Designed miniproteins, single chains, continued (3). Designs and how they scored, part 19

Each design is a single chain, and the fold is of that chain. pLDDT is the mean over its residues in the fold that is shown.

## One batch from the design tools (miniprotein)

Design m8670
Fold by ESMFold2-Fast:
Structure m8670 (fold): chain A 60 residues (1-60)
Amino acid sequence: LDEAAATLAPLPNTQRVAVVRAAMEGDREKALQIALDAGLSPEEAERVTEAAERIWKEAA
């Protein structure tokens, strides 16, 4: 949990919320694109998307 939250920390608050919402909707491509648009590398964007999906799955 803490590690997943820390992975999202470099994103601005608005982008973090948007990535988590896209993950909740099952739209992995949208979550990845939001992270890339925020200036993350492809590897960081993948990690952020996975962390957001993990947060949502644990909340459900």
Scores: mean pLDDT 72

Design m8671
Fold by ESMFold2-Fast:
Structure m8671 (fold): chain A 70 residues (1-70)
Amino acid sequence: SALKEEALKRMEEVLKKAVEAGLISEEEAQRLLDEFKEKLEKAKNDEEARKITEEFLSEVQRLGVRRLLE
């Protein structure tokens, strides 16, 4: 679906920028992307896909904030 393709592209861009900013490692980004892809493919509707996307974006933010405070 177009929504899933857009969500995947958005997640790839967010993870790339987080790695470039030094907020997460390339290994963490790849793991998160793989987990996101698996969950997104299993999403039954657009609401579930959106919720999964927001949950992963929140996790990336949480990891980045934690790294800035350490």
Scores: mean pLDDT 82

Design m8672
Fold by ESMFold2-Fast:
Structure m8672 (fold): chain A 90 residues (1-90)
Amino acid sequence: SVEELRARADEAIERLKSDDPDEVIQATLEVSRIIDELIKQGHLDEAKEVAERAIDAFAEAMKSPNFDVQLAAAIGMINAAVQLKVIESL
């Protein structure tokens, strides 16, 4: 359901605040999967909202003093930006 996907997105976006680069990578993959599922179900407005929120969260994570967290966040932001462009083209 869209409510379950939104709850999972909220949890994954919160995990992007982690100081552990492995957790940031796992949260990035989860956010990507949630956006894909929202698109598949036709919830394009919700998919766009999650992608935009993820981009903001990655931008904040890139301020981390940990270089590995910065790198994981930068990769996540590029991925979310690509997904946002896909949503906009639908």
Scores: mean pLDDT 85

Design m8673
Fold by ESMFold2-Fast:
Structure m8673 (fold): chain A 71 residues (1-71)
Amino acid sequence: AYPAPSPELLEELRRTLESGIAALKSKEEVENALRILEELLRLARELGWEEAARVVEEAIRRVRELLEELE
């Protein structure tokens, strides 16, 4: 099995995703971010990285809310 990311790496991932989401300004940027996050979620689930998958799922929810605000 692939080793799961450390708690420190998961916190860095969460902070990086939050900063990236806050920087999104256009519908196209939001849609592109959503595609990337959905691919990351698929990969995390295939690897069994449950905690990483939860971090990505939270980011996806925030990006979807932002997309609705821009529509």
Scores: mean pLDDT 81

Design m8674
Fold by ESMFold2-Fast:
Structure m8674 (fold): chain A 58 residues (1-58)
Amino acid sequence: MEEEKKKLIEETKKSIPKGIIDRRKAMVDAGIAGAKALNDPEALKMLEEQRKEIDKIE
């Protein structure tokens, strides 16, 4: 499930302007905080992996 989405996101990131990446990063960080507050380990895992992908680009 999340694996399929990550593959598509990774390919898309190659052509995303920096401004969009920065905005995505902020949203993912907010999502991580929310997932921690809600004690949602699945959402947390997905968001942390998205954060790592963004960090690889920036």
Scores: mean pLDDT 72

Design m8675
Fold by ESMFold2-Fast:
Structure m8675 (fold): chain A 62 residues (1-62)
Amino acid sequence: MEINDAEVEATLHLIRAVIAEKDGDYEEAAKHYRRAADLLSGVNPELAEELRKKADELEKKT
């Protein structure tokens, strides 16, 4: 079973984003959500768009 490298990398960025968000570091969280969205744009464009919107929302809190 082949694992998509982009999905693995996106998952690591999502984990970092969630940790930063819990710590109140919304700027760092937004950066990782955006990177995950970029990596997923070719694999899951709907999720990528959702993650971009989340990043934009978090930046408004900084």
Scores: mean pLDDT 80

Design m8677
Fold by ESMFold2-Fast:
Structure m8677 (fold): chain A 62 residues (1-62)
Amino acid sequence: SIEENIKKVIEEAKKLHEEGYSREEIEEKLQELLTKLTEGLSADEAQEISLAAVQTLSELLA
């Protein structure tokens, strides 16, 4: 589900941050994950997941 995909993105971002990856490294790794998770989804669903990733990174790295 979309909610489960959003949760996966949030948890992965937090994990990478805890492991000491830089902002640029986290963005690169999340971009790869987003590509896999949004494959076959509608544009609206893909945008929702992508927006959740951007918001999570902004809050985590603020």
Scores: mean pLDDT 79

Design m8678
Fold by ESMFold2-Fast:
Parts: sequence; C-alpha cells; structure tokens
Structure m8678 (fold): chain A 78 residues (1-78)
Amino acid sequence: DEKVKEVVELTLKAREAAEAGDDEKAEEYAKKAEELWNSLSKKEQLLAAAELALEVGKKKGVPEKGEELAKKYLEEAE
C-alpha cells in the first residue's frame, strides 16, 4: 500500500531530523505523517505500525523486540 509506505517513510524522516537536532524539519515530517496516518484505515495503520516497529528495532540494535511488536500489530490487522 502506497499510503502505508509514505507514512513509514515520513515517520522515519521525522525521527532522523529530531535526532539531528532539526526540530522544525522533524515537526514538518511528523505533521505530514500524522495527517496521512489519520487518512488510513485501521488495518493500514496496523501495517504501518508493524513496519515502523521493525525499522526502529533495527536502528536501536534490538531487531527481536521490533519483530515481536510487529507480530502483535499484524495479528490485530487480521
């Protein structure tokens, strides 16, 4: 789903901007992600949350925790 991918990309960009200290860019990406998220169905929101859990887990060096959380979101999406 194109919208799910867009939400994930915008959310990750917002987090990267915040970690870089670019608060204005972080807020811009976060606002765009929130607006798009609110346009998603519950199933699409759960799919986006699962993908974000995987990506955040990898970046924090805890991929197993990301995978566990992603499984819970995917089960709810069924």
Scores: mean pLDDT 81

Design m8679
Fold by ESMFold2-Fast:
Structure m8679 (fold): chain A 81 residues (1-81)
Amino acid sequence: SMEEIEKRKEELLEKFRELTTRMASSADTTPEQVQAEVDERLARFERALELLEKQGLENLQKFLDEFEENMKKVEEQLANA
């Protein structure tokens, strides 16, 4: 359902923000630079999701599944660093 997809989208956006913040911080950047990079990447991700929503629910679900798997891999790499 769209409600379930919206919930997944919100959860992934939040997790993406967390991971991007950790990645940018690990690069030894200032807090202001980290926030600017996180905001820009989130804005691009949100635009990509909006475009995928127009293509249909199956394409959006597939993208979210693949993105979630990629984020899990990044999270594991950060945890092992």
Scores: mean pLDDT 75

Design m8680
Fold by ESMFold2-Fast:
Structure m8680 (fold): chain A 101 residues (1-101)
Amino acid sequence: AEVERLRAEAERARAEADEALRTAGAAYAAATVKDPARAGAATAALHALSAAAGEGLNEGPEVYGGLSLDEQLRLGEEHEARARELLARAEALEAEARRLE
């Protein structure tokens, strides 16, 4: 029961991380259309995080195209930070589940 609970919580954290990665990706994609130089480092960092996590979903730049560049970058940074926290939580829960086996 405890191992099953930890794995279920880890799975939920990974699902929430995937949504956060998708939102961050869409926001940075929109920022890249407006200013690729300012968005480039953030986009590269997000791609590295997504690859390490096993790939999140990508939305197109049109989703957040109506926002200002600063709003797009802020939204991307906010959801990238959330994704990092959720992935760390998932990894900790998965490690604890393995320890209890």
Scores: mean pLDDT 80

Design m8681
Fold by ESMFold2-Fast:
Structure m8681 (fold): chain A 66 residues (1-66)
Amino acid sequence: MSEQERRGLEDGRRMRELARAGDFEGMRELAEEHAREHPELAKIAREIGRKLREIGDEVERELRAR
């Protein structure tokens, strides 16, 4: 496998561990670091970040509605 693929798999594992721990700050830092190395992925990283914010807002709205 290529070095890029191997690094992506390791970053993926770290992302999953951070998600399990609820460490969204760590996830954001990892995503930003990845986006710096892969400018073509920057747009996808931004979209994911915006989606996560929208999900957070929806969760808050649902909790307030209850």
Scores: mean pLDDT 68

Design m8682
Fold by ESMFold2-Fast:
Structure m8682 (fold): chain A 70 residues (1-70)
Amino acid sequence: KLSFKTPEEAIKYAIENGLVLEITLKDGTVKRIRPLDADFKNNKVYGYDLDKKEGVILNLNDIESARVIV
């Protein structure tokens, strides 16, 4: 079982290990994202949306939670 105290730690771990995240946004939207890079100083997460099959840039401030899925 993988557990993280913050979305930033989950995102960092998933980038380093090539894992997929289940990201819940503050509006209740759930996304399956493969994170590719992050710029936490500018609140940006770069990834690939597995459901839309397109690149996505998420605002870290819009993220309610992030969970690593395998």
Scores: mean pLDDT 85

Design m8683
Fold by ESMFold2-Fast:
Structure m8683 (fold): chain A 68 residues (1-68)
Amino acid sequence: DPEADLRALAAELSKDPRITAELVGDRTLLISGDLSVEEIIGLALRIIGDYPNLNVKIEGDTIVVTAR
């Protein structure tokens, strides 16, 4: 369930005080924070590996995760 995966991911990321994870509607998660470009890329790759049913893209310094 990609919507349940988004909620699980948001809850996991909210444990890191450097990361802001915001659910927008039922199908989109915006991830931002005090992170370097390399940390943003590394986090995006980790999400792709852990949640293959989610679509992940980087827009500037924000990771946009969408339920398929």
Scores: mean pLDDT 82

Design m8684
Fold by ESMFold2-Fast:
Structure m8684 (fold): chain A 56 residues (1-56)
Amino acid sequence: SEEERAELVRRAVEAARTLVRSGVPTEVAIRLIEKYNEGEAREAGVEAARAAAAEL
């Protein structure tokens, strides 16, 4: 459903931000997000990881 897709995106973004902000190297955070997410959630999570790294 639409709500289920939005929730998966939200969780991927939060996980990505948490990994990067916790000091996980950006390339490792991206690989983890790519491995454990798919579709729109994967794309959003990867973008969030890169954005969070740029803010450090």
Scores: mean pLDDT 87

Design m8685
Fold by ESMFold2-Fast:
Structure m8685 (fold): chain A 63 residues (1-63)
Amino acid sequence: SLDDDIRLALAAMYDGLAKVLEKQGKFKEAAEWYKRASELAEGVDPQYAEELKKKHEELEKKI
């Protein structure tokens, strides 16, 4: 649906932002954006949401 497409597009943008922040060593900020991306992907793409959750949890261990 259009709503699902918008949610996935936003999740992808937040994922991209999180990756940029992670590369800059801004792990706390990156973790927050991975979390938000996961929430948007939840219910639309469960596998993608799970990957984003794992990224959030992984970064939480670095701060």
Scores: mean pLDDT 85

Design m8686
Fold by ESMFold2-Fast:
Structure m8686 (fold): chain A 55 residues (1-55)
Amino acid sequence: SEAEQLLAEAEEALRAGRLDEAERLLKTLWSRYGDDAALVARAQALGRELRARAE
């Protein structure tokens, strides 16, 4: 699915240290799929990891 592809891309960007790209992808996930509780939980976990690495 598109949501799963965006999540995978965000995970890959975060792993590669492309923090700006990871943030953009996570914001897209939140904007389009913010009503999917399971997807939101996964995106929130990545968002915390992103923030920990950025600051």
Scores: mean pLDDT 79

Design m8687
Fold by ESMFold2-Fast:
Structure m8687 (fold): chain A 78 residues (1-78)
Amino acid sequence: NAQALLDERLEKEGLPRPSPEERATILAVAYALRAIGTGDEEDVEKFAEIFGLSEDQKEEWLKAARETAEWIREKQAA
């Protein structure tokens, strides 16, 4: 869960206390980074919804995410 991961990261950095608006923005960035790193279609779907991406843009992001995930798998586990 990207939101739970974000909350854990913020807690580790020491009481950032984001507003609801800031939290939404941070979560959007987290979903984008997660989609690139994991290659999960569900994460790309959430990224597309948050940023209002077209179907063509979503497919391109899914391809990039899959290529990145494969590269990580072949070279080094993250």
Scores: mean pLDDT 60

Design m8688
Fold by ESMFold2-Fast:
Structure m8688 (fold): chain A 104 residues (1-104)
Amino acid sequence: SEKLRELVERFREVAAKFGQAIEDYNKAKEEAKKGSLEERYQKYIDMANKLKEVVEEGRKVLEELESHPDADPALIDAARTMVDSAEKLYNKAKEEAEKLKKQL
């Protein structure tokens, strides 16, 4: 199915973006150990915004995969796991930003 191939490709693109977001999160977390409270707060807000985009894009792909009769259940499970993991990182970034904001 042509449309299923396009969905698999979109999933791979979102998965690649999530992988990059994890790397960016780890880098920003390390960089956020330095600088002013305001600079550290902004870095976590920026990370949260990027992760939110991955969650939103991932949810759209997941919804389309779930609506496809030919979609591999294992691929649907992988997409769901990815979205859940991205949402957990998004929440962690927000929690760290809120902790820093309380010190401002």
Scores: mean pLDDT 84

Design m8689
Fold by ESMFold2-Fast:
Structure m8689 (fold): chain A 62 residues (1-62)
Amino acid sequence: MSLREKILKLIGEILRLIGEEIDVELKLKKGEISEEEAEKKLKELKEKIEKLLKELEELEKL
C-alpha cells in the first residue's frame, strides 16, 4: 500500500468522524439526545479524530 493511499484513507476517516460530530450536534438541537449523551459522544469522537491526526502527522514525516 502506498504512502499516498494511507494518507487519503486517514483523511477520509477524519472527515467521516467530523460528519458524525455534526450529526450529534444536530440531534442535540432537535432534542433527540440529552446534553450528557451528546457530551460523551462528542468527547469520544474528538479523541478518535486526535489519534488519527497524530497518525497522519507521523506518515507525513516519512
Scores: mean pLDDT 82

Design m8690
Fold by ESMFold2-Fast:
Structure m8690 (fold): chain A 57 residues (1-57)
Amino acid sequence: SLEAQYEAALRARLERDVEEIVKKYNLTPEQAEELRRQAEAELPTWVAILRDMLASL
């Protein structure tokens, strides 16, 4: 489904963004894991927003 495709795209972007932040700020593996954990917690909220936007298109 389109929703599944957008969720996959968001997850891919999240992973790239985390890697870029880790590289730019020289984060430890522990800090990187905490960052991913917090980002994953926010993911359902962003997915819900996208679903609402797709429904209005």
Scores: mean pLDDT 75

Design m8691
Fold by ESMFold2-Fast:
Structure m8691 (fold): chain A 85 residues (1-85)
Amino acid sequence: SAALEKELEEKNQAFLAELAPQVEKARNTGAGEGEKLAKEIGQKALDKGVELALEYAKANGISKEELLERIGVPEAKEKLEEKLK
């Protein structure tokens, strides 16, 4: 439904917005730990984004292949492909 589509898209956008300042803070935390935190946050955000994208596709009858073509972030596309195996 259109309501579910908007809800999932809004949730995804809110999550991505929260990611940016957190990653920036982690990168400024000093060499080593800051870089590790940035990578961990990035990977968790990518995983969550892919899960939301799959839920959105399933709800709207979008094929997994079509979803892969719509994802503009190469890392997210690769992670989605991995989860499909």
Scores: mean pLDDT 67

Design m8692
Fold by ESMFold2-Fast:
Order: C-alpha cells, then sequence, then structure tokens
Structure m8692 (fold): chain A 66 residues (1-66)
C-alpha cells in the first residue's frame, strides 16, 4: 500500500515558544513520515523565506516516502 504523507500550512505563529513547539512537531512528523502515514504541518512565520524553506523540506520528505 502506498504511504500517504500530507503537507499542511498551519497558522501564523509569532510567539517564540509556540514557534519552537510547532517547529519540533513538524520535524518529528518529517522523521515519522519515513515509517508511517503522517501530516507534516508547517506553521507560518513572519519570515516568509523560513516558511518557504520548511515547506520545500516537507514536500521533499513527502516525495521520498511516496
Amino acid sequence: MEKKVEVKVGPLVTDPQKALEAGRAASEAMEKAEKEEVTITVYRSPDKGWTERMLRRAEEVKKKVE
């Protein structure tokens, strides 16, 4: 059965602590994507470049496991 990994864009996060928690959750989901079906949620940062880099990384993980 083909593994299905979903990439989602989450809410705008400006709180540093919430940003760290969301970033950690995204990284854990990326690691789990190789072993199980997961949703990788990339939160939106005020830094658009950061958000775009994280989305590209999540999509690369999706392509590797599908």
Scores: mean pLDDT 72

Design m8693
Fold by ESMFold2-Fast:
Structure m8693 (fold): chain A 97 residues (1-97)
Amino acid sequence: SLAEEAEKLLKEADELLREAERLLAEARRAFEEGDLEKARELLEKARELAEEAKKLAMKAMDLAVKAGDKKLLLRAIGLVIRAIGLIIDVELGLKKL
């Protein structure tokens, strides 16, 4: 069903965001230790994962609307907002390099 497809996309998006958040934390540590090359590489990887998570969550939003599932839609919106916030944090981190 559309709702089952949206649930799978949301689970994948959440897993990607958790990994991106870990990479962002590692990048901040590398920056503080003066390893600017490692910090940049980790930030770029975090960006890619967060952008992919945003795409999956946006697809889940479309499926939730088509399924008429308000709870699923709100969960998808939450993941999109989380992904955008993480992308902003990454861009600000890259500006410091």
Scores: mean pLDDT 91

Design m8694
Fold by ESMFold2-Fast:
Structure m8694 (fold): chain A 83 residues (1-83)
Amino acid sequence: SSARAEYRKKLNEAIGFILRAIGELIDLELAGAPQAVIDRVRALIDQAVAAFKAGDYDTAIRLAEEAVRLGREALAALRAAAA
């Protein structure tokens, strides 16, 4: 059914975004980003994982996307400041 296909798609998207967000967090930690930025990205990942465990894949995707965006912006700013 279309609903089952949509469920599988959202589940896979949620997993993918959470893993990307964790990757951004690792990059920030290795780059020596400010602790406040690391804590904010970690909090978004924790919220995304909680939503995922609750079966709310739409919320999990949104929060994980926010974590990825914030992580990328922070890493880019840090790299620019180091140049």
Scores: mean pLDDT 88

Design m8695
Fold by ESMFold2-Fast:
Structure m8695 (fold): chain A 111 residues (1-111)
Amino acid sequence: DELEELRREFERRFEEYKRALEERGEPLTPEVLEEIELRALGGTILDALESGKYSIEALIELLEEYARRLGRMTPEIEELLEKAREAAKKGNEDEAVSYLFKALELLAKLR
């Protein structure tokens, strides 16, 4: 299952970032934990796109899942993800990737 593999890659990245902060003696505040969750999500999606191993639909579903879990799903992000899905259905992978990147950018800008 592509989505399960992507979740495992996210979890691996998140734990790596968390351990690096703990090893440096940096405090793991809720704000810092949210920052490394966003960083892990972005890194997972970027590496998945570079590898070409995963469907764009799986990447869209991953971003949607974590946007909701982080409480960062906005109407603008929902619209971009829907546009990404429609582009993917039409075989317009470059357009789907463009919408996915815009959604990820907006997600990272929310406080």
Scores: mean pLDDT 85

Design m8696
Fold by ESMFold2-Fast:
Structure m8696 (fold): chain A 80 residues (1-80)
Amino acid sequence: EKIEKVRQKLGEIYLALLKAGDTETLEKVRPLLQKVVEAIENKDYETALKYLEQIRKIVSDNPEVKKLVDEAIKLLKELI
């Protein structure tokens, strides 16, 4: 239930980067998003948070995407 909201937010981050045409940032963020999904599947929420914090740093120049990452971090912290 709560975990599905986190997964939806990860999809929104990916889609926002695609729509923005930010291919360079998307190529850096995509493998980290995959690691977040893998950590969530393993119920390793601390590792998932670590990767989201790395994504947050990469997208710091894009306020729309950064907002989505901040929302994902907030949702994930509610699971810990």
Scores: mean pLDDT 84

Design m8697
Fold by ESMFold2-Fast:
Structure m8697 (fold): chain A 61 residues (1-61)
Amino acid sequence: MESNRQNLIDMANSQDELSEKAAKAILVGSGMSPEEAEELAKKIHNGKEVAELAEKKLKEL
C-alpha cells in the first residue's frame, strides 16, 4: 500500500538494525526492483542507511 511512501522510510530509520529480509522489503516497497533490493540488503542492514537508499529511490520516481 502506497498511501504514504514516507512511512516506509520512517519505519527503516526508526530501527537500529534490520534483518536482510526487512531491509529488502522496505527497499522493494519504496519502488526498487527485487533484484536491486536483494543486492543492497545483503550489504546494508543499518536502518538509517536503508532509509536513505529508499528515500533516494522514491525521489527518482
Scores: mean pLDDT 71

Design m8698
Fold by ESMFold2-Fast:
Structure m8698 (fold): chain A 90 residues (1-90)
Amino acid sequence: SELVEQARKYIEQAREAVKNGDNEKALEYARKALDIASQLLNEGRYDEAIEIFKEVAEVLKELKDTSSEAARLYMAANLLQIAAEVEKSL
């Protein structure tokens, strides 16, 4: 789907920004990917949402000690991944 492809592109851009030391840009792209994952979750597309939340959490893990915003987004990505996994199992 176009949403999943767009989320993957944002995750790739976030990873590149982390590699380049641009944490502001990395957080911007991570946030955009999280928004898409949340939309997928709301649409009942659990497997796709879980995958994107997991990948975004991996990017945010590298940033979590750089700012309170990064730490908060990292926590949110992990909690939403767990929520999606639980909801899928019901």
Scores: mean pLDDT 88

Design m8699
Fold by ESMFold2-Fast:
Structure m8699 (fold): chain A 71 residues (1-71)
Amino acid sequence: SEELKKELLKLIGEILRLIGDIEELERKLEKAEKEGKEEEVERIKKELEELEKELEELRERLKELETEIKF
């Protein structure tokens, strides 16, 4: 259905944005580690853990939606 397709596209968009955010933070982490910014490193690692958990939840939702629409 059109509604399920819109939901799927929105979810894919959210996943892609989150992957982009993770990649950006990974680059910031590498820079902070090279600069010896221990507090920044710890902060970024915590943010990455949170985003990775969100990504896992979105990927599971995507699998459920794919099952419903038989993709």
Scores: mean pLDDT 83

Design m8700
Fold by ESMFold2-Fast:
Structure m8700 (fold): chain A 68 residues (1-68)
Amino acid sequence: MKLEVEDEKGIKATIEAPAIKDLKVGDEVIVEIDGHKLKAVVKEVLGDDTVVLRFVENGSEVTLTLIK
């Protein structure tokens, strides 16, 4: 399912996953930001609603938190 998330600066994105807590380090996810789909790898899962991802294309890391 699509999860609505925001980064550390409040920029909104979506990821396709069953739940943040079900993600594992090394999982590939698709992040959609402003209509652009980017491939990322899970670096760390921080509790039930926050995940650290690294984008494959540029190596940038982002912390995403589930919007309640």
Scores: mean pLDDT 78

Design m8701
Fold by ESMFold2-Fast:
Structure m8701 (fold): chain A 68 residues (1-68)
Amino acid sequence: GGDAKATLAAALAAARAGDAAAGASGWHEFMQNPEATPEQRALAREGLRAALAGDAAASAKHGEQALK
């Protein structure tokens, strides 16, 4: 299903909007999705780390790489 990709896209949209807190919540939810690949989970962890540091731009960059 597209649920993992939809969750990732929502987290990325929040990060792109500069909402680091919403982005962090989305990354955390995505990492728990069983459809997520190990590579996508690694990128989501970096996105979460950047969001928790308040770096929404870096969080968005990692999300864009995970969506590919």
Scores: mean pLDDT 77

Design m8702
Fold by ESMFold2-Fast:
Structure m8702 (fold): chain A 77 residues (1-77)
Amino acid sequence: SRGARLAVEAALAALRGRLEEAEALLREARADPTASEEEIAAGEAALEAARAGDVLAAIGALLRAIGLEIDRILASR
């Protein structure tokens, strides 16, 4: 869940135009052993979409990161 949280925070920072903060959060996510490749990929997709000015794609990537954490919580029940 820490990895998922970092990926969601990175995607949110990217959406807010805080690209340096998003890059720092993604580096922390990549260094975190609890982060999945899918969670990191969602955060990276949000950052790339934000850099391209594609707000809808960035929102989609953020929702994907949130969905991955929800799926993890539900699977652990």
Scores: mean pLDDT 79

Design m8703
Fold by ESMFold2-Fast:
Structure m8703 (fold): chain A 78 residues (1-78)
Amino acid sequence: SLSEQARKKLEEAERLLLEGGVYLAMGDTEKAIEYFKKAIEKAREAIELFRQAGDTDGIKRAEEVLKKAEELLKQAEA
């Protein structure tokens, strides 16, 4: 279903966000940026799929992940 596809994309985004955070903590800023950009992409895909599924809760969860990834990306690029 669309909801299952959206959940998988959200799980991918969360995993990429976590991995990016680990790289950032290790001082590997270049890899952190790469992973945060991937997390943003997957979070956007999840938002679109949740929107198509009419899952308002899913949209909000995916938007939260997107916002965290964008904030961390800006911090890493500073």
Scores: mean pLDDT 90

Design m8704
Fold by ESMFold2-Fast:
Structure m8704 (fold): chain A 94 residues (1-94)
Amino acid sequence: MTVNVEISKLKNVELGGLKADEAYLAVAYNEKGFALALYNPETKQAAIVTKKGKVEIRPATSAEDAARLAAEAAAKEAGLEEAEIKIYPLLELG
């Protein structure tokens, strides 16, 4: 089963208690669930928020690493034992 992940670059954002002047938002989704990750490249932290409202802050090395963490969180919450992760290229939104 495939988890799709889309990455966007954002400015002046806050999600899950993580604040950043410049951040990357990863949206991981499939038919069974979703999760969001907000990645701050300065602190190397990702705030992950799942469909069921679980929030955690985890270390991440890149926006793509944060995207993988969001996909893993979405898959775990959906009860998927094996998931193929498909990360789409970075979308620059202004």
Scores: mean pLDDT 75

Design m8705
Fold by ESMFold2-Fast:
Structure m8705 (fold): chain A 93 residues (1-93)
Amino acid sequence: MVEKLKEEAEEAIEKVRTSTDPEEVVRAAREAIRKIEELIKLGALEEAKELAERLLEALQEALERETDLRAQMELGVQEVAAAVLLVIAKKEI
C-alpha cells in the first residue's frame, strides 16, 4: 500500500511539473496532496516528507509559469497545503 501511494504521488507530482494545462496541474496537485495525506495516516512519515518537499518545489515552479490569476490562486492554495503536510510529517520523524 505505501509503495503504491508513493508511486501514485510521484506520478501526480511529475504531472504538476510537466503539464501545460492549468486545470490538469491543479487536479494533479490535489491528487498528490491526497496521497501524501494517506501516507501520513499510515505512518510513512519519511516518504511523506520527501514527497511533500518535491510537491512544494513543483508547485512553486508551476506558480511561477502560470499567468492566469484564478489558476495562480488555486495553485497557491495547494502550495500552502503541501507546506502544512511537510511540517506535519517532520514533527513525527
Scores: mean pLDDT 83

Design m8706
Fold by ESMFold2-Fast:
Structure m8706 (fold): chain A 62 residues (1-62)
Amino acid sequence: GRLEEAFKRVEEYAKEMGKKIEEETGIKPKVEVEKLDETKARVVIKAGDKEYVEEVDLTEVP
């Protein structure tokens, strides 16, 4: 469904962000995408001592 497609887009976006962080830090990041509920996901990217957290509303994903 639409929300499943939105979640897949968020996973792809997280992978792109992880690659960019790896290029900037030289550290292979741990990328996690967690489904918080039916309409919300959380992206967590960890690279060494740095952590980036973003919450995404899946209903607002185009």
Scores: mean pLDDT 78

